Designed miniproteins, single chains. Designs and how they scored, part 106

Each design is a single chain, and the fold is of that chain. pLDDT is the mean over its residues in the fold that is shown.

## One batch from the design tools (miniprotein)

Design m3678
Fold by ESMFold2-Fast:
Structure m3678 (fold): chain A 97 residues (1-97)
Amino acid sequence: AVEALAGIEEAFEAFLSKFPVELIPVLFEAVDRQLDRLKRERPEAYQELLEKYGSEETLRAVVLKRTIERLLELPPDITPEQIEEVVERVVEELLEE
């Protein structure tokens, strides 16, 4: 749990230094939407991630952190659609680990 949350504050600080604050709710909504979709469409895969990370809160934080790290590699003029695509990719990568 503690290790899974390591660096989340640094990731958010880096995000706010590069992207407008208005993208924060877009980022959180995209993560919540993709996790809700996984839970509905692929409940077995969702349960495997819950077992791996121990809680929905920890899983959400891990997805947020990895999404931010990937978004930091993109130009600052990112779209909500690009954020959604990155979240979807992060979730798929977590299922392959």
Scores: mean pLDDT 81

Design m3679
Fold by ESMFold2-Fast:
Structure m3679 (fold): chain A 71 residues (1-71)
Amino acid sequence: MEEEKLELLQKAVDEVIRKAKSGPELAYAFDLLAPFLQEADENFISEEELKKRVDEAITEAKKRVEQLKKK
């Protein structure tokens, strides 16, 4: 059970790294996921929920990076 949680968290980290195309995008994505990863460590999460959260974090990180480009 503990190992299953770690595997799900590792899959989330790997997916963020794979989808983030820049350092700032990666940093924002992890900042957005940090509260969820903390909650996931204490509670059960599904692989589907984890994938949804990763996709949402990447989408929001891309928006933040785009805002920085507008200056």
Scores: mean pLDDT 71

Design m3680
Fold by ESMFold2-Fast:
Structure m3680 (fold): chain A 63 residues (1-63)
Amino acid sequence: MEERIQKVLETVEKTAGQEAAEALRKALEGEPVSITPPSNEAGAVIARAKAELGLKNLTLKDD
């Protein structure tokens, strides 16, 4: 599980940037986190990471 978490975080960081990776780290710690993805591709990667890691406390905002 931990190795999968690290790989998911790396993918999000490379595709959606450090802010998205930081949001995932905070969500993994149980904090409620909201993020507006900078692109549709970033949003898709973050949504997949949320599903894979079961991050119910991570919210994607569409403005």
Scores: mean pLDDT 78

Design m3681
Fold by ESMFold2-Fast:
Structure m3681 (fold): chain A 113 residues (1-113)
Amino acid sequence: SNLQQALQQVQHLIGVLNAIILGLRVVRDTGDERMRQLVIDLLQHAISLVDRLIELTKDYPEVQRKLEEARRLIREALQAAQAGDFERAIRLVEEAKRILQEIAEQLQQMIQS
């Protein structure tokens, strides 16, 4: 079903955000330029994944609203990372991850109902 597919994609995206958080911490602590480039690429990829999820969940306005908020936070994290504000980028990605975890819980409840 579309809900099962959406849940699987949300769980995948949470994994991507976990990788981004770890990479941002490495960049913050070491200044590793290669890791910075990888994290920026992953943030752009995460935005693309959210855009796909928004389309997949178009019949579920509350889920869409939360995905749009997560997208905004990831976009702001990308801008912060590009500006070298890695501490702010980490906080924004952690907030987006929290919203995605709430979405995953909502999708699980909807599938079981």
Scores: mean pLDDT 91

Design m3682
Fold by ESMFold2-Fast:
Structure m3682 (fold): chain A 57 residues (1-57)
Amino acid sequence: LKEKLEAIGKVTNEDGYVSVEKIEEVLGKEVAERVRKREKNGLVSGRDVLLALLELE
């Protein structure tokens, strides 16, 4: 879990958002599918990514 959080932090922009494409590349398609419902213009908040990771443990 820590390694995945560090990886997502590196692709998070200054506003705390990550593109769904980067989430899929770094964390896999299951996490990307979980966060798609919360995306706006292909971007997801880091908080929503963290919640998806915790749900998929």
Scores: mean pLDDT 73

Design m3683
Fold by ESMFold2-Fast:
Structure m3683 (fold): chain A 71 residues (1-71)
Amino acid sequence: SEKEKLRQQAENYEGKAKIMDLQIILLKNELLKTLKESREASVPLEDQLKEMERQREEYKNKAAELRSKLE
Protein backbone atom coordinates (compact mmCIF):
# COMPACT_ATOMS: atom_id res chain seq x y z
CA SER A 1 0.00 0.00 0.00
CA GLU A 2 1.01 3.64 -0.41
CA LYS A 3 0.98 4.15 3.37
CA GLU A 4 3.28 1.14 3.77
CA LYS A 5 5.73 2.64 1.23
CA LEU A 6 5.66 6.02 3.00
CA ARG A 7 6.24 4.31 6.38
CA GLN A 8 9.23 2.38 4.98
CA GLN A 9 10.67 5.57 3.46
CA ALA A 10 10.19 7.45 6.76
CA GLU A 11 11.86 4.60 8.69
CA ASN A 12 14.72 4.62 6.16
CA TYR A 13 15.37 8.35 6.68
CA GLU A 14 14.97 7.99 10.46
CA GLY A 15 17.57 5.19 10.33
CA LYS A 16 19.96 7.34 8.29
CA ALA A 17 19.54 10.21 10.78
CA LYS A 18 20.31 7.86 13.71
CA ILE A 19 23.44 6.56 11.95
CA MET A 20 24.51 10.18 11.36
CA ASP A 21 23.89 10.96 15.07
CA LEU A 22 26.30 8.16 16.04
CA GLN A 23 28.89 9.24 13.45
CA ILE A 24 28.62 12.86 14.67
CA ILE A 25 29.25 11.71 18.27
CA LEU A 26 32.32 9.75 17.15
CA LEU A 27 33.59 12.67 15.06
CA LYS A 28 33.08 15.09 17.99
CA ASN A 29 35.13 12.74 20.20
CA GLU A 30 37.86 12.58 17.53
CA LEU A 31 37.74 16.39 17.17
CA LEU A 32 38.22 16.88 20.94
CA LYS A 33 41.17 14.46 20.91
CA THR A 34 42.70 16.20 17.86
CA LEU A 35 42.28 19.66 19.43
CA LYS A 36 44.43 18.51 22.38
CA GLU A 37 47.24 17.66 19.91
CA SER A 38 46.81 20.27 17.12
CA ARG A 39 44.22 22.96 16.43
CA GLU A 40 45.35 23.09 12.78
CA ALA A 41 44.63 19.35 12.34
CA SER A 42 41.08 19.90 13.69
CA VAL A 43 39.95 22.14 10.78
CA PRO A 44 39.11 19.28 8.33
CA LEU A 45 37.18 17.49 11.11
CA GLU A 46 35.24 20.69 11.90
CA ASP A 47 34.27 20.99 8.21
CA GLN A 48 33.18 17.32 8.13
CA LEU A 49 31.14 17.84 11.31
CA LYS A 50 29.26 20.82 9.83
CA GLU A 51 28.43 18.85 6.66
CA MET A 52 27.28 15.79 8.63
CA GLU A 53 25.06 17.97 10.85
CA ARG A 54 23.50 19.49 7.69
CA GLN A 55 22.84 16.04 6.19
CA ARG A 56 21.38 14.80 9.49
CA GLU A 57 18.88 17.67 9.60
CA GLU A 58 17.88 17.01 5.97
CA TYR A 59 17.22 13.33 6.77
CA LYS A 60 15.19 14.30 9.86
CA ASN A 61 13.15 16.79 7.82
CA LYS A 62 12.42 14.24 5.08
CA ALA A 63 11.37 11.68 7.69
CA ALA A 64 9.05 14.23 9.36
CA GLU A 65 7.45 15.15 6.01
CA LEU A 66 6.81 11.47 5.23
CA ARG A 67 5.39 10.88 8.73
CA SER A 68 3.00 13.84 8.27
CA LYS A 69 1.64 12.18 5.08
CA LEU A 70 0.91 9.01 7.09
CA GLU A 71 -1.33 10.96 9.48
Scores: mean pLDDT 86

Design m3684
Fold by ESMFold2-Fast:
Order: structure tokens, then C-alpha cells, then sequence
Structure m3684 (fold): chain A 77 residues (1-77)
């Protein structure tokens, strides 16, 4: 289905962004983002992954990216 294919591509793009951010990340936020990435990769590799599971995995990765960005901004002030 087009929705399933788009969800997989959207998750792949989110994972690429997350992996780029992990290169400069440190501390607890790095660990939490890495955990979200690892879980999302498991969902993406599952032949039985549902549209909702793919969307949830993407949201979880995006939440951890947001937390990392906020923490890095605070630590630079």
C-alpha cells in the first residue's frame, strides 16, 4: 500500500537524521536516542510491521531528537 511505503520512507528519513545527530550527541540523551533508533530499526526490518507501528517508531525517534536538541541548547547557554 502507498501509505505503508510512505511510512517506511518517512521512518528511514527520521533514522538518517537521528544517526547524524548521534555523531555529536553525548550523555543520557545520546543513550535514549540510540535506544529509540535501535527499536525503530527493528520495526523497519519487520515484515509484519503495521502502518501504526511504523508511525509510532518515527514519533518515538522524533521525540528523542527533540529532547536531545533542547538539552544541547540548554548546555550551550
Amino acid sequence: SEDLELARKDLELALKEAEEKLLSAKGKSKVELQQAVDKAKTVLESPNATLEELKQAKRDVEVQIGILDIKQAVEKY
Scores: mean pLDDT 87

Design m3685
Fold by ESMFold2-Fast:
Structure m3685 (fold): chain A 91 residues (1-91)
Amino acid sequence: SALEEKVQKLIDLLKSHPVAHEVEKPPSPDSPMYEEYSLNPASLGLIEDLYEEKKYESALIEIERLIELLRKSGKPELIELADELQAELEA
């Protein structure tokens, strides 16, 4: 299905990106990102689990949460990844 192919491409993009490891680690409790991560967790592992369960719409919601978290990081490399993920999501 189109949704399955889109989620697969997004997962492949996350796995191929050098900074993907930073999004799998929860932020330090002292980080401004900790509150956002704790209230709205999103991680590559969760997205992969949802894909394997064929819950593609739920996987897309978690990817959208991850994009928002990456944009709020203030790190140029993570913001660039967020822009790439958003472009693929909207394609």
Scores: mean pLDDT 71

Design m3686
Fold by ESMFold2-Fast:
Structure m3686 (fold): chain A 81 residues (1-81)
Amino acid sequence: GLKETVERLKKEALELLDRYAAAKAAGDTAEAARLRFELEIQIGMLRIILGVAKIIGDKETAELAEKAIREIEERLKELEA
């Protein structure tokens, strides 16, 4: 279901954040750029699911998606500071 998809995408995005942080620490600019792009795709998919959840009235899934997006974006901003 949508809730399970949000949980999976969140997990994948957090794993991508860990790899992105490692690539940045290693000075691997090409790998860091690739991982950042993949992370943007994951965030985009979460935003699409958020939109769908709002349209169908699935408040629980919408709240989970909003929380996931916020957590991922906050961690990404910290890594880029």
Scores: mean pLDDT 88

Design m3687
Fold by ESMFold2-Fast:
Structure m3687 (fold): chain A 76 residues (1-76)
Amino acid sequence: MEDLKAQAVDLANKLKNSLTSDADKERAEDFIESINKAQSPEELAEALDDLGSFAIIKKRYDLAIEAYELAIKVKE
């Protein structure tokens, strides 16, 4: 779990660094906090699903795919 959590944080930071508005960067920081607060695989997968949905809204489909793939790995 800790390794997958680290990968999720790296992915969220990658998304954050691709964003231009301060509001969007703060939203990405909220996802990083949710990932770090996840105490179960289910909570981590939920945070990753939310991150993926946000990436789709920001048209970062590559990052959305990576988020959903990590969510699947967490559930295994």
Scores: mean pLDDT 83

Design m3688
Fold by ESMFold2-Fast:
Parts: sequence; structure tokens; C-alpha cells
Structure m3688 (fold): chain A 70 residues (1-70)
Amino acid sequence: SPLTPEQAAIDQLADGVRHLVADPRATPEQIQAGLQLLRTHTEGVSPSEKAYAQRVLEEQEKLVQQRLAQ
């Protein structure tokens, strides 16, 4: 099924976090700022999109944790 506009926006923000995690030059502060932007947007989604947004956020939080634990 096609993504809703809110799901597409969350996916774009998650893609930004993923790119920062993959960039060896990205600072912890830049990575954390990207993750915080994603968190802020997941808090603002409609109730029907909460489960999707939380799943995407949890996946990116795990990637950030793994990256920063190195």
C-alpha cells in the first residue's frame, strides 16, 4: 500500500538519520540532533500514524545507539 503523507515525511526524516549514522565524519551532536528532529515529528503525527511512527523511531534509535557505542 502507498505511504500516507505523514508516513512519507517520517520516512524522509529517518532516511536523514540513517545517512548521518553512515557518515564517518558526522559528529555525535549532529547524529543526536537528527534523531531529536525525528522524535519531535513522531510526537506530532495523527493518532492513526502513532504505531508506524514509533516503529520507525525505535529502528533509528537502535542504529544511533550502535553507531555511538563504537
Scores: mean pLDDT 86

Design m3689
Fold by ESMFold2-Fast:
Structure m3689 (fold): chain A 95 residues (1-95)
Amino acid sequence: MTLEEARAQIPALVDELAAATSPEVLRAVAAVLRDEDLEGAAEVLSRAFGLPREEVLEELERLRKTAEEAREKGDPMLELVEELARALEARLAEL
């Protein structure tokens, strides 16, 4: 099923992100997935991708609201988000 397929892709996605980005960007992504320090994450992502901080923060707030709605509905996608955050943190510990 789709969730099992997505879960199987997590290690490859983390390796790809680690190869394409900096440790600071990886920490920002992990923080966003855990709903931590959105303003700090917006600063890092804004600088990394050359986007206005206000636009990045607005997108992060939109994603957070979507995650809150998913939690309310008991969406199993949240389990994937937690596993992705954990995998990113494990990869950061190796860097």
Scores: mean pLDDT 75

Design m3690
Fold by ESMFold2-Fast:
Structure m3690 (fold): chain A 58 residues (1-58)
Amino acid sequence: SELRKKVYELAKKLEEAGLTDEAESVRTAVKNMEEAGFTDEQTFRRMISYLERRLAEV
């Protein structure tokens, strides 16, 4: 659950940086993956790494 919370925290930071559409896409992707049963710790870790890189590139 901590990894999941971190993904949402990073999505909020993207929104605060003015990347509202990207933040909404992230939230939608997480919701769709959870509903499909695909989420695990490795998936969240990869997503966190991707989002942190995206924030650093803004």
Scores: mean pLDDT 80

Design m3691
Fold by ESMFold2-Fast:
Structure m3691 (fold): chain A 98 residues (1-98)
Amino acid sequence: SNYEKKIEELRKSMEAVEKEVKEILEDPNASPEEKKMAEEALKLVKEGKKLIKEVEKAIKENKPEEEIKKLLEEAMKKVIHAEATVSLLRMRRVIDKK
């Protein structure tokens, strides 16, 4: 049950990042550097989604808890990195518009 809740939280975080990244990529006022950061965040989300699928497969196949935890930690790292990239992008957009 704890894994299912964490997977749901990670999916919601990834969806929030994807929404914000798409809005930036579609903004004609976004700089090339801002668009590059947005694309980097999107790549991290895609990698996180692949890892979540591997976590779900490992759970279904009754893999050892250590293996499931390692895959989940790697997925969490991708999501945290994507969120950090978007946070830096927000800061950059504020600075660039001054």
Scores: mean pLDDT 85

Design m3692
Fold by ESMFold2-Fast:
Parts: structure tokens; C-alpha cells; sequence
Structure m3692 (fold): chain A 71 residues (1-71)
């Protein structure tokens, strides 16, 4: 069975957004999902997201991709 990939990107998160992103990552790991977490400045946010999606899509064990952006 293919797994879900949870992609979390932080560019300039508030403390609350950072906590929410970490909570999502912890819950995904407990569910057996694959978690990708990236920090990038705002000017590289799209580049970081594209790189994360490329890695998730290239993984043969990934069937579903869920994206969360903070900041």
C-alpha cells in the first residue's frame, strides 16, 4: 500500500503557525505517513515547495500528497 506524503513549508511563520505545522508533522508520523518539512525565506518559498513536491512525487511509496504552507 502506498503512503501519504505530508509536505510542510515554513517561510515566515507566526509562533502559532509553527506550532500547528509541527503538530501536523507529529500526527502524520504517528499515522505512518512520510513527512517533508522545509524552511525557506519568502523569496524561495515557491522553489522550496516545488523541490518538496518533486521529491514526494519521485518516491514510489507515495500515493497521496498533502501540502501545508505556513507564513
Amino acid sequence: MKKKAVVIVFSNPTPEQKAEGHKLGVEAEKNGDIVYTYGAPEEKREQALEEALKKAKSDKNVGEIEVHEFG
Scores: mean pLDDT 80

Design m3693
Fold by ESMFold2-Fast:
Structure m3693 (fold): chain A 90 residues (1-90)
Amino acid sequence: MMAEKSQEEIDAAKDVIVNAVAEILKEKGLEEVAEKFRKAVKGEADISEEDFSEEERQAIIEALEKLLPVMKAFRSQGLSAAEIREMIAK
């Protein structure tokens, strides 16, 4: 974190993770859930946990768990957007 990373690089890395979660949801046929999740994370819509069904919340949790190693590496190692893309593409 005390590395010379710009806020723009951190935001770009977060966007890669958010897009990866959305792509996992789309692969499951949950395109509406994917778009709703993107809007919720960006704060572009007044969307809370109550706006998701129990099944939709479970799908989001499963997508996040699949990306848990990437999220841990991002938080611990301060990965760039490019490094996160490499981890997801494996």
Scores: mean pLDDT 73

Design m3694
Fold by ESMFold2-Fast:
Structure m3694 (fold): chain A 57 residues (1-57)
Amino acid sequence: STIHTALTAVKPADLTDQDVENAVDYALGWASALGLPDELAIKLGVMELENLSHFKR
């Protein structure tokens, strides 16, 4: 999907492929629930990856 491709491209080096999959699922869940366009879903997924990276450090 577009969201998966976008999040994989910006994945922080300290995160796993599973962290990306979880962020994609998170973004898709919110996009479905709130009717968000892909652009906003990608932003939510990027923020989730950044938060995970920050909290692991």
Scores: mean pLDDT 78

Design m3695
Fold by ESMFold2-Fast:
Structure m3695 (fold): chain A 68 residues (1-68)
Amino acid sequence: GVSEEVKRILREIEEIYKTTTSPRVKEKAREALRRTREAVEDESLPDYVKVMRALAELVEVEVLLRQE
């Protein structure tokens, strides 16, 4: 199954998506959610790769959020 760490990261990105007033942050979070879900659904990827990809997506969203 999907690790609890990946589920936590998805919840964090979703919360940013729901609460942000910045169109740039909202679009970045939307794409981050899409890419993270695609990685999670890819049965060929090891769990550690799914976690690393999810974390990278969250970091990019958080960096943009801090710039706004």
Scores: mean pLDDT 84

Design m3696
Fold by ESMFold2-Fast:
Structure m3696 (fold): chain A 74 residues (1-74)
Amino acid sequence: MSEEERLAALVEETRDVIAEVLTLAHARGDEELFREGVALAEELSALEEDPNVTLEQVEALLARARAALARARA
């Protein structure tokens, strides 16, 4: 995979994880977790608009999104 293809795949995975966090937070009535999910989605959008975005930046956001998802599933 090229760096560009890997970046696109990570962005897609991060978006999917954030969508799941938002869905579970809404279903639970967890307002704090929902706000965290919205903030993660806004940060992902900012990274998608940055032509100099790095794999490390998206991987860091994905790790944060996965941590939020783990809390949403608990």
Scores: mean pLDDT 85

Design m3697
Fold by ESMFold2-Fast:
Structure m3697 (fold): chain A 95 residues (1-95)
Amino acid sequence: DVRRFIHEEIRRLREEGRFDLADLVDTLAGMGAEEAAELLEKHREAPIEEQRKAIAEKIRELLAKEKDEEARERMLKIVEALVNEDWEKYEELLK
């Protein structure tokens, strides 16, 4: 079950204090659970910064196919806030 694997990875990342990567994984999983699982498996042995970049790139790739321009721009700002660890901006964007 792809969703179970993703939930276990998100829990692990949060327990390790890696809330930014956990939130990026959660965001990608909401857009495509299979894409999230594939990317996590592919980058399992990679450094955390490489994993973060790969996940952010995949979210941007999927957002490029979004037909709602307003929703696309909003999600891109959320991803940039997560990548930059700008928690204040991230909280503002979720309102």
Scores: mean pLDDT 73

Design m3698
Fold by ESMFold2-Fast:
Structure m3698 (fold): chain A 83 residues (1-83)
Amino acid sequence: MEEEIEKLKKKADEYEKMAETYRSNAAGLQAAADRVKKLAPEIDPETAQELIDAYQAGADRSNKLADEYRKKAEELRKTAEEL
C-alpha cells in the first residue's frame, strides 16, 4: 500500500511539472502576441494579426493541456488519500 501511494504521488508530481511547463509555454506565447501588437499597428496589420492569432491559438492549446494535467494530478492525489 505505501509503495502504491508513493508511486501515485510521484505520478501526480510529474503531471504538476507538465502543467507548469505548459503554463510557462502559454505565458511565453501570450507575451509574443503582445509584442507583435505593440510593434505592428502601422506596419502590416494583416500579417501582424496572423502572427497574433497563431501565438494566441498556441497559448490557448498550452493552457488547455496545463488544465488537463492539473486535473490528472488532483485525481491521483485523491486516489492516494483513499488508500
Scores: mean pLDDT 82

Design m3699
Fold by ESMFold2-Fast:
Structure m3699 (fold): chain A 98 residues (1-98)
Amino acid sequence: SAREELEEAIDATIAALEALVRDTSLENLRAVEEELERLRRLLEEHPELLPYAQELGREKMAELRERLAEEIERLSKIVNENPPESAEEFVKAVEEAR
């Protein structure tokens, strides 16, 4: 069902985000971008699922933020100190801060 596809896409997006937070690389960034594009397409096809997707996504993002709080805070500081103009600049900023 569309709802099951949406749940799978949200789970895949969260997994890709976790991988990117743990290892900030162009490969992991591309994985996040691909999963976000999948979510966007599903929601364009099924706009009635948007409130459900927002609620589920918020819940899963809260769980991710709790598990990776230290890593996310570290990345946020890098972004705030040197705001990247592109996703590639973000990866470079994290590499330079190591």
Scores: mean pLDDT 81

Design m3700
Fold by ESMFold2-Fast:
Structure m3700 (fold): chain A 92 residues (1-92)
Amino acid sequence: MPVNREEAERALREAEELVKEGNWLGAMFLSLVAGSLDPSLKSRSYVIMAEAALKDGDYKLALEMAQRSLELDPTNERAKKLAEKAKEELEK
């Protein structure tokens, strides 16, 4: 199937808005869709999924998603911060 970059970027923007609104499941769903439409956006998709999981209180999932983002882009500062925050919450 052909990938659609513009549709994928729109899905990521909507997912970021859903994180701000407290719709964690919607944010995770749209992030997965975006990464499927354009694999080059998978690192960004995992970052948004990590943020949604962290806000939902699923710290294990947040850490896993942040680590997957870092496997694709080791320089992603947002993913590093999310992984660190998830680890801190797991140690409480």
Scores: mean pLDDT 82

Design m3701
Fold by ESMFold2-Fast:
Order: C-alpha cells, then structure tokens, then sequence
Structure m3701 (fold): chain A 75 residues (1-75)
C-alpha cells in the first residue's frame, strides 16, 4: 500500500540520518543536532505505526521533511 511504502521510506531516511550522526568527519555539534532530529523522527514514526488512521498527507509531509534534512546535512 501507499502507507506501507511511505513508512518504509521514512525508516530508510531515519537510517541515513543515523549514519550521518555517527560520521566522525562531521563536527560534534552537527552530529548532536542530527541525533536530536533522529529522535524526533523516531517518535513520529512510532506515532504513524500506532495510528493507522492518520491521513496519508501527514505521513507524506513527514517523509518530505526527513528528505530535506538529509539533503541539508549533506551540503
């Protein structure tokens, strides 16, 4: 389903951010910021998994936000 694909995409984006948070070439303050964002996204993911009736648009917005974070931290 579209919901399952979005949840899997969000999980992959969280995994990517966690890899960045553990990158020793990044400044410690940048890693700390990424770690804080990862914890926020994990709580949002848990909410979406526990609440299957939430509108897909909210899940899409969460995925889009996570994509933007990955791109911002790569720059």
Amino acid sequence: SEREKLIEELKKLIDELEKMANDPTLHPEVRAEIKRQVEILKKRLEYFEKNPDVPLELLKRAVEGAKQLVEDYKA
Scores: mean pLDDT 87

Design m3702
Fold by ESMFold2-Fast:
Structure m3702 (fold): chain A 87 residues (1-87)
Amino acid sequence: SLEDLLLQDLEWLSQNVAQYSELSILVHIISIMAELFVLSRTLPPDTYQRTRDQVIQLLQQIAQKLRQSNPSVAQLIERIIQQIQEE
């Protein structure tokens, strides 16, 4: 499913974030945000909530890994997480 591919892609990014440039990480996150928006409009509410929660967890892991090396990118990801949680 699209949500499974999204989660798998995020998990891959989380495991390999140290190998990516800041621009690559940001482009990847923008794509994830766009896909999550589409899923919010197409998935049943319960399924979307579960997918959203898993996306938030993976984004939190990415932000944690970046806090020391790229604090500005980590902070941006944390702001994105907050916005997702408010919707």
Scores: mean pLDDT 84

Design m3703
Fold by ESMFold2-Fast:
Structure m3703 (fold): chain A 68 residues (1-68)
Amino acid sequence: SSLIEQAAENAEKGMKDWLKANPDFSKEEMEEAVRIAGYVAKEVIGEEGGKAVEEAARKVVEEWLENK
């Protein structure tokens, strides 16, 4: 749905902005942020939304770690 797509897009952008502001965060802290984002989305827009948000945020973290 467009709501789930919008939530995933917002999570991707938010995670990119957060990592730029906090470049010294550990991988563990980044993974925790991904889990929290997915959990919050699941509580608000359901299981599919939670999964989409978690996948979008995790992809950003993986790309960030590879491009260090």
Scores: mean pLDDT 84

Design m3704
Fold by ESMFold2-Fast:
Structure m3704 (fold): chain A 66 residues (1-66)
Amino acid sequence: MPTARVDGVRVPVPELSEERRELTREIAEELRKIGDGIDLGIRLAKETGLSILEGMRIGMEEGVAR
């Protein structure tokens, strides 16, 4: 059975159907894009003098927008 280490604890991971594995992969990719957008927004805010919150919002929108 597949296992994963979560929060330092090894837990058995139930075998997912191929369809659920694909959906999980798509969700993970979307979350990764959002995270990258937030990081970019913070960096831009520092360079342009915008507030960090505004930079994060803009970066997140650009990261999700294709």
Scores: mean pLDDT 62

Design m3705
Fold by ESMFold2-Fast:
Structure m3705 (fold): chain A 95 residues (1-95)
Amino acid sequence: MKPKYKGTVTATKEENGQTITETKTFESEDVRELLGALADAIREALEKGYKTIKVTVEVDGKKITFTTNSPEEAAEVLNKIVEFLKEEIDKDMAA
């Protein structure tokens, strides 16, 4: 069976002394579909004025979490996630 990829984007902002949190979860058998959904969710959160974005990716029981406070950092986080997922795929192909 193909590994199940899961991604969660949690966006947080503070307005008038209150913490507002929005969470979106995505699951896919296709890593490209997951990465696209995560990128879209991060962009939408930043466009809505959320400033702290937490991204969690799960694959085969392994969990990685990143936090970003800017669009530039969000792009770097997505690139690191892509590199990690490519390394795991390349290991399976090399075996």
Scores: mean pLDDT 73

Design m3706
Fold by ESMFold2-Fast:
Structure m3706 (fold): chain A 93 residues (1-93)
Amino acid sequence: MDEERLEELYRRYLRLLQASDEIIELALEVLRALLPEVGAQEMIDELERVLATGESNAAKIKEALATDPELAAKVKEQQEKILEELKKELEKL
């Protein structure tokens, strides 16, 4: 069993997931820099709204998890199960 290969594939997968948020932030920076030339104000406003909504939802979830230890335990359990299922799917590739 190539556990080392599974760990490398999983690390690559996590990097791709993390890159998605960085790509949105980079796109927003590029659009802001080009705004006087391309007139992309509506697109900038929409991306800022999406990011702000994401941050607001993350803050609410964090607050809910801090006040409800049963919910926090259940969320952790589900995250661990998803992680284990992803590892098994990667073993089949």
Scores: mean pLDDT 56

Design m3707
Fold by ESMFold2-Fast:
Structure m3707 (fold): chain A 92 residues (1-92)
Amino acid sequence: MEEEEKKKKIEVLEAVLRALEGHRRLAAGVAPEEIERELAEAIEILEENAEEVEKLVEEFKPKAEEAREAGKSMEEVLEEQIEWLKEKIKEL
């Protein structure tokens, strides 16, 4: 993979990860003001890379459905998605 493509892919994956972690922190009761600033930056990157984000959503969709069928909560599915993204970033 070209170095430029790899860098862009990592940036998008990290933005998705930040958005999901921000959502998890909000659900856990962390102050909205701190998370909103970090989340706004992530959202801008995601909006600029909508097609790549859509591919990531489609790639995780079967795993999310399997987890939900296994009786896992939305919070547990979110944790699995966060760990999946972290592993994906490590492999790049």
Scores: mean pLDDT 75

Design m3708
Fold by ESMFold2-Fast:
Structure m3708 (fold): chain A 65 residues (1-65)
Amino acid sequence: MEKAAKAGREAAKAGGFDEETVKKAGEGARTLAEDSGADDEKVAEGIRKAAKEDPKEAGEKLAGI
């Protein structure tokens, strides 16, 4: 689930969050990919699309804030 985790970290960075929140967003994205049973690449694409629309909201949701 490295692609989803990377996309989650990039979303939180784009949203202006600190390093701790970026780590949480990466773990949240990994959990989302595992729980959904979806392809890692598809989950990463969904996260990147959400981050393009609203990086702050995407980062908050993935970090569990």
Scores: mean pLDDT 80

Design m3709
Fold by ESMFold2-Fast:
Structure m3709 (fold): chain A 86 residues (1-86)
Amino acid sequence: SEEDKELLRLDLEGARKLLEDFKEGKVSLEEFKENLVSLARQLARLRPEFKEETEELIKKARDPNITKEELLEVGERLIELIEEAL
């Protein structure tokens, strides 16, 4: 639907800004993790075909031992999935 596409476009812009802000140290590690999980869940809700990939990203983002570098990769992969979903 048009409403779903509008939400995905906003989520894409939000995800890109979130990734940039995290790289610049403007958001904490925990805040970045929580926002990644929220965005991944929203993608799975709007596009159920991405559920398996989003669940894997959520699992990685929730790993207490995840490194900053690995978390950046999770964020970049989520952006790719949202772009594919549009």
Scores: mean pLDDT 89

Design m3710
Fold by ESMFold2-Fast:
Structure m3710 (fold): chain A 95 residues (1-95)
Amino acid sequence: GSHMEQLRAELERLRDEAVEIANRVDKAINDPNMSKEEMKKFIEEARKEVGRLRERLDALEAQAPPSLQRDVIFARMALIGAEAAVLLAEKKLEK
């Protein structure tokens, strides 16, 4: 039904957003033209974005029936990847 279709679409959107964050973070941390200050701001914003996606995933997971558990798992895996990318970037910015 349309409610299940909406929930699946939201999980797919979350997955895509998480992948995009991970890609943006990896690109930024390897950019020789970014200043350390610009990079710190970028990673701080990415940290906030993954935090918001975690809250969104928790809300969607609470609503997800068994038929959407695969979609939940894929969204979770993508978010873990984004959180890992942010963590690794934060560690690279430490002296």
Scores: mean pLDDT 88

Design m3711
Fold by ESMFold2-Fast:
Structure m3711 (fold): chain A 83 residues (1-83)
Amino acid sequence: SKELEEKGKKAFEQGDYESAIKYFTQSAKKAEEEGDLLGAAKSLGNVGDAYKKLGDLESSRRYVIRSTSLALLAIGRETDKLL
């Protein structure tokens, strides 16, 4: 949700990367449940950024890959509808 994304952003800006991960993960899950694949991808990308700030590069990579995959899937579905 927008509220969870804003809470995550505030935590990230304050250097509270653990809380940012929590809020962005909750936002991504809600977006997936609502069928908002692009919104879920954005939130998962933010989780990846927060893990990178913590030095957890393996977790960062996993979330960035998942984010990119969901974004490409969302774009592909929209493109197929137009063709």
Scores: mean pLDDT 84

Design m3712
Fold by ESMFold2-Fast:
Structure m3712 (fold): chain A 100 residues (1-100)
Amino acid sequence: SAEEEELKELVKKFVKVVYEEEKATGKDAKEGLILKIRSLLSGLGVPEEEIDKLEEKLKKAKSVEEMAEILYEFILTLPKEKQEKLKKVIKSLLEEYEKE
């Protein structure tokens, strides 16, 4: 659907932008991205056990593209209300990254 395509593109853009920002700071970009994803999902009220399972999958990912796919698939398992809220938060965060 158009809604799912928009969400997928937003997740890909978010993961790529955050990874590049973390990489530019000279820190572990993958670890930095995972921590930001954890904070985002925790703020949305996702249970810690579910976030921990996602973190394990993200740690095993071999590329930024694979991390984006893992995150997108996880988001699709969330209730529609949480998906909509997350979409709005990601849009807001991307606007902030474009200004910095």
Scores: mean pLDDT 83

